Designed miniproteins, single chains, continued (5). Designs and how they scored, part 42

Each design is a single chain, and the fold is of that chain. pLDDT is the mean over its residues in the fold that is shown.

## One batch from the design tools (miniprotein)

Design m17434
Fold by ESMFold2-Fast:
Structure m17434 (fold): chain A 58 residues (1-58)
Amino acid sequence: RDDEGDKLFKEASQYEVRALLSEPSASDSESVRKEQTQTKQALLQEGANKRAEADKIM
């Protein structure tokens, strides 16, 4: 791994962590859960994109 690949991998991991933290609570309203789920999916997609880019370099 070079520094650029490590940087991208770290960013991917941070997106994944934020996705986990965005997990909806059972006590949240249905509207809030829906938006949290969409946010989580978007963060997971960003993390996947960063991982793919890191794999390409590393």
Scores: mean pLDDT 75

Design m17435
Fold by ESMFold2-Fast:
Structure m17435 (fold): chain A 106 residues (1-106)
Amino acid sequence: MEELDKLNQEHPGLTPKSDDDRNVYYLAWQLVIAKLVMEEHGISEETFLEELAKEGMPKHLIELIGKFLKGETSALEVAEALVKEGYDAGQLAELLNRALEAAAKK
């Protein structure tokens, strides 16, 4: 949680200017930090993915994030898919933070 809190403090309301490369990079970074927070706090992949589903994330994106958490794909590949679905770094940061907090309470 400390790394996610630090990122949110350093980049409050992350809204990449309409630069796809910048947006992909920030989304990939958010995913890496979420994985580190999960490992630090002992949050299970299954519980985290269930909380992402409750936040309204589409099943195909949840499956792709699950592959990233298992080391089966890169954060950049997931970030590109998220950008294609209309996600920005600010939306992803808020979504990931809510899912992590909810998963940690179980």
Scores: mean pLDDT 75

Design m17436
Fold by ESMFold2-Fast:
Structure m17436 (fold): chain A 117 residues (1-117)
Amino acid sequence: SLKEKLKEKLNELKQAIDRVAHLISPEIREKLLKAIDEFINSEKITLENVQKLLEAIRELGIELNYPNLDEDIEKLRKAYVEDFPEIQEEITEENSPKFIEALLELLDKVVEYLKSL
């Protein structure tokens, strides 16, 4: 399922964060791990959960000088606009296929960047 694929990618992200923990401030690491755990443990994918996760990823990306961070986040925003012209509380594969594909791509790129460190 989509939820299982997202959980798998988020667990890969947690493992990558642990390996590079010495490069990350404790405060940013704790905030990101909490956002990931809240996302994984939620029954629904909500706009609020995604926004919290993206905010934490942005802070991590700034600290680690992640290349093209703003471009990759902008791709997600454009995909969201294509699926939803207005704010939507619950995000599903049926109503947000482009947004979910873009979110998985962003998570994969972040994981691969952390693995390169």
Scores: mean pLDDT 80

Design m17437
Fold by ESMFold2-Fast:
Structure m17437 (fold): chain A 82 residues (1-82)
Amino acid sequence: SAEEFKKLAKKQIEKLKKLKEEIKNDKSLPEEIKELILELIDLYIEALEVAYKSGSLEAYRKKMAELKPKAEELEKKIEELK
């Protein structure tokens, strides 16, 4: 149902916000890598916000497809800095 999908999206957004805070406070991560990881998490939150607001799996999938090239570019940059 749309209501269950919205609830699941909200829960995942809350988990990603907690992860984002943990990454911000991780003094062992180089600042450059930290910034890229935070940008990547923000893209995933953006897609989940569409799910939460619309309750539409198709709207979420469309947004994920639009963000995929940016996410893959950020993931590649993170891997290159390891």
Scores: mean pLDDT 87

Design m17438
Fold by ESMFold2-Fast:
Structure m17438 (fold): chain A 61 residues (1-61)
Amino acid sequence: SFEELKAKAIELGREAMEKYAPKGSELDEKAKKIEYYAKKIATARNVEELEAALKELQELL
């Protein structure tokens, strides 16, 4: 279901943000993109939006 996929995608985004956390005072470009797509996943309203954001996040990992 959409809710199950979204929950899993949110978890992946959280883990990715923890793993690729920025070092020092500057945000790594990769870390910024991960945050962007994690937010896209959190705000996704349908499966199409969720899958598009998840695919982009996975390609960054």
Scores: mean pLDDT 77

Design m17439
Fold by ESMFold2-Fast:
Parts: C-alpha cells; structure tokens; sequence
Structure m17439 (fold): chain A 99 residues (1-99)
C-alpha cells in the first residue's frame, strides 16, 4: 500500500509536468518545421520505454506529447535529451514496483 501511494504521487507529478510541456508545445508547434524522421525515432524510443511502466492515462499524455514534438524542429541533442528524460520516467516508475 505504501509503494502504491508513492507510485500514484510520482505518476501525478509526471502527469502535471507533461501537461505543462504539452501546453508550451501547443503554442510553439504551429510555427515550427516538423522534426526529422531520425529525431522522431529517437523521441519514440523514449516514449515506448516510458509507456511500458505507465498507466493508460499517462500513456495517453505521453502520446499527445510525442505527437506535438513531431511538429517541432528538434535538434538531435534536444531529441536525445527528451529520450533520456522519458527513459528516466520509466526507471522511476519501475523502481517503485521492484522489491
């Protein structure tokens, strides 16, 4: 029960941060060139890892975040940073399920 409560709190914090990033991206995306196929793949690799540990509700937010990122002219460094952040989300959520 303690781990379940801690997991819900961490997931809530991740959702709140994703919602803020989504709002920012909605303002930027219509003015940007689309991300390259290479950078889209890097971002999707991070998203796929994050979704493995995420609730269905958090998976929907990750998908919305990724769709908006595909509309932004990301550098390879920015795409890699996003991938690393999403992998960190997966690790944080997974650590609360492992004894």
Amino acid sequence: SAFEEQRKEVEKQIKEELEKLIEILRGIAPKQKPASAENQKIVQEGADEAKKAASPELQELIDEYVELLYQVDLTPEEAQGIRDALIAVQKALTSLRTP
Scores: mean pLDDT 79

Design m17440
Fold by ESMFold2-Fast:
Parts: sequence; structure tokens; C-alpha cells
Structure m17440 (fold): chain A 105 residues (1-105)
Amino acid sequence: SKVEEAVKILEETVKRYEELKKEGKLTDEKAVELAKELVERLLSLGDALKVLDELKKTIKSKEGQEAVERLKGLVEKAIETKSISADEARTLLELAKLVVEELKA
């Protein structure tokens, strides 16, 4: 399903994010690159925002549901503006991590 593909995209992005953090290589430029790659991969599923709405329905925790909504908002803004700031990228990656953690619970 497209939801299962979105979960895989998020898990792969979070793994790379954590590896960059551990290596001390998570620069603003790398955060922006990784966040842009995440948005592009979600767009490749077709309707990225619809897929994130479907993903939210699979999460039982309120905290996880709120994390998906915030993630969706940043993805939507990145699509509309065709840009993402370093602060927005770091927030997006932390929200992706929280979503992945909530999916494992």
C-alpha cells in the first residue's frame, strides 16, 4: 500500500538522519537536502498529503497523530513554496523520527 511505502520512506529518512547526527555531519545544508529528499519521495507516491492523512489513521496515540499533522503542514508548505529553511528541515526530520517511534509502539 502507499501507506506502507510512506512508512518505509520515513524509516529510511530517520535512519539517515540519525547516522548523520551520530557522525557530527548534520549541517544545515545536509538537513535541508534530507528534508527535500523526504518531500520528493512522498510526492512520488502521488498525493503526499492524502497518504499522510491515511498514515495518521493508523496511529493510536494523540502525540503520534499530532506529529503527523505537523509533519503534513511542513510538507504542504515545502510543496507550495518550493523551499525549506534549515530550521523547518530540522523540525521536519524530528517529526519524522517521532512518527516512526509512534508506529513501533
Scores: mean pLDDT 88

Design m17441
Fold by ESMFold2-Fast:
Parts: C-alpha cells; sequence; structure tokens
Structure m17441 (fold): chain A 88 residues (1-88)
C-alpha cells in the first residue's frame, strides 16, 4: 500500500512537470520519424506503393502510431521509476 502511494505521487509529479512531458512527447516524435523511415525503406526495397491500398495505408499508420505510443510509455514508465527511487 505504501508503494501504491509512491506510485500515485510520482504520476502526479510527472503530469504537472511540463519539461518531463515535453521529453516524453519528443521521444514519441522521434519514434514516429524512425518508424516512418523504416517503413519507407521497406516499401522501396520491395517496389511496393502502399497508397494504392487503403488497408495497407491504414496498417502503416497504425504501426507508426503504435511505435510512437510505445516510446512515450517506455519513457514515462522510466521517469515514474526514477521518481519512486528518489522518494525511497
Amino acid sequence: EEEIKLYEEAIKELRNDPEVQAEIDAAGQKAREEATKKIEEWFKKNNFDPSKYDYVKKQVEEYIQSAADNARRKLATKKVKELIEKKK
């Protein structure tokens, strides 16, 4: 139960820290750019035009969004753990 309180306080501090939120957003943008480049490279190698297929276009957008969301979650989780360790 004490660990739950530390976790709740860490989340509140993260939400109220604009610098940390900016870092998390920047990590998401970087992951989006990297995922986009990786997908573009794969389509070039396979001579495939995804714009001709709505299904593929949607899957590509979902993949890029998932990569960005995953990067944001990983950094946020790391920041929460660092805050909890600081409070111990």
Scores: mean pLDDT 79

Design m17442
Fold by ESMFold2-Fast:
Structure m17442 (fold): chain A 93 residues (1-93)
Amino acid sequence: MKEKLIELGKKYKLPEELIEEAANIKSVEDVRELAEKLKASGYAPAKIAEFFFEAAEIFKENGHEELANELRRQAVEIEVEDGMAKIKEAVSK
């Protein structure tokens, strides 16, 4: 599991410290903290959401359904927030 998460983080070109945090997720709180750090890092919201959807599948395959569900929730929330921000930008020009 950790190896797959590290490879996934490298695929998305995440900072090394955030890749380590992703590989060491143990609680839903860890997932939320990682989401906040990734949003603060200046990563594209769409890429953060894609990363969390793929990470959720890895956690699910390894029997961590609660963590997988939280990763999916965070991904959906990030996509909704990004969509709303783009609508606001288009309206405000």
Scores: mean pLDDT 79

Design m17443
Fold by ESMFold2-Fast:
Structure m17443 (fold): chain A 90 residues (1-90)
Amino acid sequence: DPEAQKLIEEAEEIIKRANDIITRANSLKSKGYTELATKAINYAKLAIVYAQEAIWYARAGDLETARKYIEKAREFLKKAEDYLKQAESL
């Protein structure tokens, strides 16, 4: 199913971006920017969990549920990016 493959690729891109945020935020924690960096990490981890669920539902053929999980994963990814940007601005 081409739609399922597209959703899996979208979810994998979210996971990749979230892992980059975690790496960058951990570097900022080492510099003492702990509160905002921790928020960025927590939202990035939520984005990964929801993206992984989206992959599972897409593979199972439940594309409607997969889309809802991708939407939530993107919301959490955006929050993670916003907190990371705030921490990097300190």
Scores: mean pLDDT 89

Design m17444
Fold by ESMFold2-Fast:
Structure m17444 (fold): chain A 91 residues (1-91)
Amino acid sequence: MDAELEELKRRVIEAALAGDFATATEAAERMITLLLEANRQDELAELVREILDEVRRRAEATHGPEAAARLERQLREAILRATLNAVSRLE
């Protein structure tokens, strides 16, 4: 992936771990929009999986599996919202 996608992926991860879901949603929306505009939507599922896996892994190491599961669930909802926002803006 290009440098902008890597930076946005990192921003989503760090914001989610900090509990800043507003920033996580904005960064995810930008990432999804870039992939859709570049006709690279086939990469979206892998990027989302990598983000969710990294957040869960880091949260689990710090606060245990229950806290990690809660953060993962909150991040899944944020990514879903970001996806709906990105698609709506492009239609």
Scores: mean pLDDT 83

Design m17445
Fold by ESMFold2-Fast:
Structure m17445 (fold): chain A 59 residues (1-59)
Amino acid sequence: MSALGEAIREAVAAYKAGREEEALAILDSVLPGEEAERILRQIGLGFAEGAEAAARRAA
């Protein structure tokens, strides 16, 4: 398994725990800062889409 794949899984777990700063730090350990921020944004978008779907089902 690639180091990048492991870092992304750990960053997703940290983001779910509300530790966005820790998630970014994990990504920064394997990627340049700009790429780390891009990946973190993709993670955030995925969770935002999930929240929108859940809200529609609750209505």
Scores: mean pLDDT 72

Design m17446
Fold by ESMFold2-Fast:
Structure m17446 (fold): chain A 121 residues (1-121)
Amino acid sequence: DFYRKTVNEVADGLAEALDILAEGGLEELKSRVNPKFLKAVKNLIDNSTVKDVPEEVPYLAAYAADKVENLSPMSIFLAAELAYIVLKNKDNPELLRKLLRALGVSDEQIDRILAAIEKIK
């Protein structure tokens, strides 16, 4: 179905963004994001009530959203949500695995995300 396809395209892009962050740091990730998607993600975060957003989240989300074939406002929202959940729960891989499965992310993509997070620690 369309939702599961979209969330897994976002998860694929997020895993790539996390690898870039792990290998080259935040400045390298910033250099690879599309300013248009960054603006859209920052506007979404600024209009939310969410506090304590990790500084990497907008850049990870912008990179992931740019990789989605069937772009929609939903894909930008999902990219921001997945990036936030992943970074906010990076010290609890068991909970993170459960949360990502609940959101429809495949076990293959979850394993890629967890491997990338381990390199950032």
Scores: mean pLDDT 85

Design m17447
Fold by ESMFold2-Fast:
Structure m17447 (fold): chain A 75 residues (1-75)
Amino acid sequence: MSAAELREILEEARSEEVDEGSFEVAEIAVRYLAGELSREEAVARIAAIAEARGHSPEDARAFAEGALAQAEAES
């Protein structure tokens, strides 16, 4: 891969199909996996993003727990 190819992929990802919040969730998951955040802190941060997007606190927490479990399974 080249820098130009990566830029094209990022530009396409930054289009209408990719939400800003999805990148924030990914960044939090990466920080958690790197040991920079506790699991509880990562869940709280991801849940706050989901709540800001209109999810209930219960749904936001379930989403956050699922996202971290998926990240753990893929690592």
Scores: mean pLDDT 70

Design m17448
Fold by ESMFold2-Fast:
Structure m17448 (fold): chain A 88 residues (1-88)
Amino acid sequence: SRRKELARRILELEREIEPVRERQDELAKNGEEPSAEQKEEMAAASELVKERRRLLAELGVDDYEEGMTPESLRRRIYEAAGLAAPAP
């Protein structure tokens, strides 16, 4: 179904975005400037974040809801699509 396709694509995008965010956070913690390649990777991840936001809106999930955690957001994505949530 469309809802399951949306959920799978959102989760795929999250898996692609997460490593880039982790690298960005590590650079920031170390006071290091991103390389040209890392800046390009971050720009690409920004486009993935925009696509994820659009798909979440289509699925009817608000990731800006007060008190939303990554875990609760993932649960809501699975529930909205009628999918079983993965084990932690």
Scores: mean pLDDT 76

Design m17449
Fold by ESMFold2-Fast:
Structure m17449 (fold): chain A 62 residues (1-62)
Amino acid sequence: MSEEERRRLGEGARELALALGLLSPEQAEKLYEAIVASRTREEAVEAMRALGADALADLFAS
């Protein structure tokens, strides 16, 4: 993933996790940081699962 793609994915995932009540604000911020640090979409999806946002991970894994 590009840096811009990582930032957009991280922002979208954080917003969606908060809107759906899947993660606390602290966990959603950790998700954003993990996604921005990810090099691949698979790494970003694994970060979602590691934080307990399985429904979000399934959505982004397609």
Scores: mean pLDDT 80

Design m17450
Fold by ESMFold2-Fast:
Structure m17450 (fold): chain A 88 residues (1-88)
Amino acid sequence: MLSDEIKEKLREVSEKLALEAEKSPKEEQEVLRAAYLLTLYELKKEAGEITKKDEETVKKIEEEMKKKGNLKKVEELKEKMLKEIEKL
């Protein structure tokens, strides 16, 4: 299970980005949610807690975002979220 410290940092970053995305188009909110989930799974992987089920979920999210043309935007937001967590 992810440490409470890592979860708290991710929550703070997610809340900040969600506040900035308030009243944004639904598509932008969907992209933000996908980036949040992919960031969570990356942190879980770095903690050595990723399961095969988690890896399959990540692939499904990536394929869905790719089909919508949003994969690159999601990847960029994921990198931004990871960088912001490192600053906390």
Scores: mean pLDDT 76

Design m17451
Fold by ESMFold2-Fast:
Structure m17451 (fold): chain A 87 residues (1-87)
Amino acid sequence: KKEEIEKAIKEYVEKVVKDMLEENASLPRPLSPERQEELAKKFKEDSTKYLLENIDEVIKRLKEMKENGQLSDYEKEFLELIEKAKE
C-alpha cells in the first residue's frame, strides 16, 4: 500500500504544478520560464516530502474541506485514491 500512496501523492503534486503553471501564465506579470521551473521543482520536492510525512493529517484536513465544499476536483480524486490505498 505504500507504493499506492506514493503514486497518489506524485499524481496529485503533478496536477497542482500544472495548474500553478497555467495560472502564472494568466497573471499580469507572469514569472519567467526559468523561475517557474525552479518554483515547480521546489514545490514538487517539498510537497511530496510533506505529504509523505504528514499523510494522516492531510487526509483529516481534506475531509474537513470536503464537508465545506472547498475541495478542488483533483483534491477530491487525491483523497479517494489515498483512502483506497489505505484500505
Scores: mean pLDDT 74

Design m17452
Fold by ESMFold2-Fast:
Structure m17452 (fold): chain A 85 residues (1-85)
Amino acid sequence: KKYTVTTLEGDKTDVDSLEDAAKIFGFDGVEEVGSVGDTNIYLFKKGNKAKIAIKEGTTIKISSDEYSISNAKNAAKILVEQFKE
């Protein structure tokens, strides 16, 4: 399965997995928070921090905003609920 990953800084690359995307952009790992239809919300984690990523089909966009892991999880859950509305 192939994905195109973009950052808000404009970096773009093709990857076969979300874990490969995390490694390429210097993250320690990735965690799915939720999904609505074709949209999935992920956390890309590094140490005690995380960025929120949105996947639509095969396109993944990683936010430039960085949060503590707890704040990122809360924000991502709110975002999932907003996509349901």
Scores: mean pLDDT 77

Design m17453
Fold by ESMFold2-Fast:
Structure m17453 (fold): chain A 85 residues (1-85)
Amino acid sequence: SLPPLTEEQREELIDFVEKETGVPRERFRAILDALPELLERDKETWLANIDVARRLIQIGDEIDELIKKAKEEGKTFSEVYEELK
């Protein structure tokens, strides 16, 4: 497992997602606040999966449901998003 994200690493991840996908920094920070344990575990997968961030943008208003389901099932956002299609 990846070590827990420091505040610096969290901001780095947020900056990366904003730069690559255009997801507003504050929105992605809210996601990280909801699922810190899951995202810490899957940091490398998140950084490799720009498509996942783009899909989160497309979901928009349903993002809270995506967050809740991912947290409850211990899955990545990509896995939950595919189940919601």
Scores: mean pLDDT 60

Design m17454
Fold by ESMFold2-Fast:
Structure m17454 (fold): chain A 81 residues (1-81)
Amino acid sequence: MAKRIEEAKKKARKLIDEAVEALKEGDLEKAQELLNQAFQYLLDTFGPDDLTEEEKKAIEELLEYMQKKLDEALAELKAEA
């Protein structure tokens, strides 16, 4: 279980990072595709029916990571404006 969760987190973080980079470059379509891939990867990995406490915690951690990355991207865009 733990290894499966850790691999999913790594993959999702990479997709989130790529989506944030696409947003900074103005490629909204690519950013949405990457975010959809991250969401689909989480669904494929954890399944929708019986999320464990560890799986729920991993999702919470990924949401916090995404929020932090988006905040960083917005701060950079604001500084360059």
Scores: mean pLDDT 73

Design m17455
Fold by ESMFold2-Fast:
Structure m17455 (fold): chain A 72 residues (1-72)
Amino acid sequence: GAAAEQQRRQAEVREFVEAYLERLKAIDPSIVGSFELVDEETVRLTITYKGETYVLEHRVEDLLAALRLSKL
């Protein structure tokens, strides 16, 4: 059903974002990243680097598109 598809999409987005943040930490261990699902369509990323904090909001659809491209 639609609810199961929505849960699957959120799980895929969480895995993608977690992998992305782990990759950033591998490049520079001083990078601290976190994320939250603001709503069903919006993900907020908070990244701290060298004492500066960056807040970025992405649409779930855009992140899924990026995930699809990363599998090419």
Scores: mean pLDDT 77

Design m17456
Fold by ESMFold2-Fast:
Order: C-alpha cells, then structure tokens, then sequence
Structure m17456 (fold): chain A 73 residues (1-73)
C-alpha cells in the first residue's frame, strides 16, 4: 500500500516546513533583539504590537511567521 510513501512525503514536507520555521524564528529574533524559543518570539511580537487577546496574538504571530517563511523561499 502507498500509505507509507504518502506518510514519508508528508513527514518530508513537515520537516522542510519546520526548518523554514526555525530559520524564520531566528530572523525574527535578530530583528526584535530577543533570544529564546518560539514562545518567547510569539510573546515579543504580541507585546510590540500591543496584543492582549490570546487568539489575536496567535493569529497575528502566525501571519508574521508565514511572511518570514515566504521571504526564505
């Protein structure tokens, strides 16, 4: 069955996407002058933009990360 091949492709895409996410996070860390994990970067972005609602924070931070990932392509 091609299930293993489909899973391997999904895992490869996920791995590649995670590499781009890590690079995007590093670029955001450099721009904001902060160091730490993804949560620290999210908190720094939210604070800089005055976001207090967790859903708005998550949505906005996700869009910022997507834009940084697109710049790496």
Amino acid sequence: APAAAAQARADAISTEHRKLLVEAIKNIQKKLGVKGDSATVHAAIAKKNGLTDPLEEATYTSEVLKKEIEKLK
Scores: mean pLDDT 64

Design m17457
Fold by ESMFold2-Fast:
Structure m17457 (fold): chain A 90 residues (1-90)
Amino acid sequence: MEYPYLEIDPSELTEEQKKALGEAIRKMAEEYQLSITPEQDVEITLEYREEIEEIVKEPDAEKAYEKLKKILEDIAKKFGLEILKPEEAA
């Protein structure tokens, strides 16, 4: 399916951006999990498009991770989604 806003062309990312994006996503996937439906995924992408772009452009993995964490907390609050932390969900 086509995502009108969400195709990050890996060839357009710098090596540092690819590394930062990969590490940030890995940390978020390991530490936080969102229960997102396909409809919510589209809505979240539309509302948080600029913040998501800032994350993928951030060369510092720690700063990218903090930006992702802020977005996830805001999404959970606004859209009534549960954030599951593996450490707390035991």
Scores: mean pLDDT 57

Design m17458
Fold by ESMFold2-Fast:
Structure m17458 (fold): chain A 92 residues (1-92)
Amino acid sequence: PPSEEELQRDILLALLQIQRSVNLIAKESVSRSDYPADVKQRILDLLDQGIEHLDKAIEALKQGNFEEAQKHLEESKKINKEVDKLVAQSKA
């Protein structure tokens, strides 16, 4: 049977994959939005950077490098906060 550590890793991998899918849905939504072209491109660029960090976090976690995975996850979270701020400002 898998160890508790292996199960925790697999759960974290699944959560990271869900977050990646949410960012892809956000990218599609922004692409179809009526935001100004410059704001739209900036948000799309940030979402792409966030997805890249999530991909690196997933790869690091698969290699057992929890420190590197955490670093990339924190960078992705910072990018998501910037996206949320731009989206909120663009809806006013």
Scores: mean pLDDT 83

Design m17459
Fold by ESMFold2-Fast:
Structure m17459 (fold): chain A 62 residues (1-62)
Amino acid sequence: MFRELGEQYRRQGLEFLDRGDYERAAEYFRKSSEYFRKSGDLEGARRSEEESRYAERFGRER
């Protein structure tokens, strides 16, 4: 259950990233990371957290 939610939020983050909505992308990647941690998928959580930070930084700097 939680792992599937992590995957869903990550896909939504990628969709917002493709649209250039970096603020929303970062928010959804952060939600993805939370659900991966709840599922015990620490590698997935770390990856989504990195994606969130990338989107946040890219939105600030460009």
Scores: mean pLDDT 81

Design m17460
Fold by ESMFold2-Fast:
Structure m17460 (fold): chain A 98 residues (1-98)
Amino acid sequence: MREKIEEIRRLLREAIELTRKALEYLRKGDIESAIKYLREALEKVREALRLAPDDPLLRQAEASIELALLYAEEGDIESAIIYTEIAIKSLEEALKKL
């Protein structure tokens, strides 16, 4: 149980860093780099969800990153930024509750 919580904390910290990098690239107009970091963040969130499948904040973060990716790929950068910011907040709240 203790080792599982420490692994979730590690995954969440990595996901937060990756989503923050994605947000910076979205703001700079480097959409290709932003998509790369959003995909990497989504993988980390999905790994955390395998360890904590019933966490509503992790589910919200997953959905928000998926929407950010969809909007970024479609060229709706404003929506991509909004959902990336929602994902960061959800991940930070999830980390605080551990």
Scores: mean pLDDT 89

Design m17461
Fold by ESMFold2-Fast:
Structure m17461 (fold): chain A 85 residues (1-85)
Amino acid sequence: MIEKLYEELKRLAGQIPDEEVRRAVLELADELYEAIKAGDTRKAALTATALQLLLIGAEIEGKISRELRDAIVKKLNELMKAAEE
């Protein structure tokens, strides 16, 4: 179900109102998905960490709501857990 989790992650990221943050999150989500498909566990972990840090920074700057950030982080964690199986 990795593809479905990735599509749900992208759907949530598409709700980010700040265009710069939205683009960066979508680019990292695409990079994460390609790393997972390639079996590159280290790149996937680093990309997921970068995505989480970007989302935290965006929330601090008021560019994303806490509710949307929490929803994206939850979906990211679900995707990362599914990738370990």
Scores: mean pLDDT 86

Design m17462
Fold by ESMFold2-Fast:
Structure m17462 (fold): chain A 90 residues (1-90)
Amino acid sequence: SVEQKFLVFALNRFIENVKKAKSKEEILLTLDGAIATFEEFKKRASPELQKILDEAIKSLREMKERVEAGQLTKEDVVEELKKIIEKIQS
């Protein structure tokens, strides 16, 4: 759907921002931006898309906690974001 294409486009932009990040703080700011963007998309989304967005937001929040704890590298965050894209495209 057009909505799924927009989510994939947004996620690819966040992946590029994470790749360019020079600090843990910049990765966290990118994840906060991604969460805020998806919360805004959710406000106007269909019930089916709201469920997809809820799962993506949950994954983003879990990634943020793991980055803060030093459990995920920048490369790990890129791979986790790619997995969210794969789930949306499935």
Scores: mean pLDDT 87

Design m17463
Fold by ESMFold2-Fast:
Structure m17463 (fold): chain A 90 residues (1-90)
Amino acid sequence: SASKQKLELQTKMSINGAKNSIELGKSKDPGKISKLGDKAIESINKGDYESSAKYLKQLSKESKSNPSLSGISQSLDNAYESLQKYIESQ
C-alpha cells in the first residue's frame, strides 16, 4: 500500500540520516551506528518490521549519547514510533 511504502521510505531516510551524521562527524568508531542502520534497512527489505523496530530502538538510544546524532535523534524516535504503530495495526 502507499502507506506502507511511505513508512518504509521515511524509516530508511531516518536511518540513512544517522549513518550520514556519523560519517560527516568523522567519528573514529562509527561501526556500531552503521551496523545497526544496515541491519534495520535489511530487515525492512525483508519485510521484517519487528526486527527493524528493535534495531531502530537501539539506534535511538545510541543517538541520545552521541552529539553527532543530536540533529536526527527525533527523526529516529518518530520512525520507531511510526513503525511500532504499523506493526500493532496488522
Scores: mean pLDDT 79

Design m17464
Fold by ESMFold2-Fast:
Structure m17464 (fold): chain A 112 residues (1-112)
Amino acid sequence: MEKPEDVVGEITLKVYLPKEDAERILAADSLEEAMRVIGEALARHPDAYIEVTSPLEVVRALDAGEPVYVKIELVDIETEELIGSKEFHGLTREQWVAAQEALRAGYEAALA
């Protein structure tokens, strides 16, 4: 459900990376796939980074077993212009943990 009132917490990920990798992230069908591609981009581009904003409501949602909302904002690291954004609704605690593991796996795979 996309209604803000049905979502108890929002996580915003601002990802600063080259524009070419942003298109791959925007093409991802799941948060896990998007996070894996982000991990790969971070490993290939030493200047790339993520800013995470997560309100206290996310902690409450995870504790209660309620879904969370994740917004990914892709920013061109060279121009600092917003390339695009991608939103994921109704994510469980398990999906959020899997997404974090996908980021790590993508990062490690690109370094190997």
Scores: mean pLDDT 76

Design m17465
Fold by ESMFold2-Fast:
Structure m17465 (fold): chain A 71 residues (1-71)
Amino acid sequence: MPLSAEERAIYAELARRELLELGREAGLPDVGEKIAEETARAIAASRTREEAEAAMQRGLDRLHEAIAKAR
């Protein structure tokens, strides 16, 4: 499904906030912030909902890997 510019901006902001919060809760604020920024930019550049969802999933995977390595 195509995404409007408004939808991309909203999804990017929601993804950024979620990943920032997960990073803070895990005690990894710096890595969480980096992943959140990169993921938000990828979502903002996505033209379809599928691309945005894939970008979010990659962000979550990267953050989960960082959390697992820190434990």
Scores: mean pLDDT 83

Design m17466
Fold by ESMFold2-Fast:
Structure m17466 (fold): chain A 56 residues (1-56)
Amino acid sequence: GLPQLTEEQREKIFEAAGDVGIVSGEKLKDPVKRLDENDFSKQLPIDKKDYNKYIA
């Protein structure tokens, strides 16, 4: 399973990632794929569909 992060920390990470994608004005390709396994997917205690909810 993924490590447990504080809800605030989790949301801050997603906000930063979302802002970058929105600024470009492009579709975020495979949001979960965009999160490297070594970095974000490992840090974020969130499922693929939960991530999609944030960036949708």
Scores: mean pLDDT 49

Design m17467
Fold by ESMFold2-Fast:
Structure m17467 (fold): chain A 55 residues (1-55)
Amino acid sequence: MMEPFTADEILANPTPESAKLSPDQQEVVAQTAADLDRIGRDIDERLERRRKEEL
């Protein structure tokens, strides 16, 4: 069984900027930031591999 105030718990521990967003938007922003960070790291790793391959 899940807890009734999962979003409220997130709101209790966000940054001041995140607190201005709704709980749903905060999760979307967090997921988007995580995805962008993940994509950025994947791109960086692929670029590093490609640079070695281009040599």
Scores: mean pLDDT 63

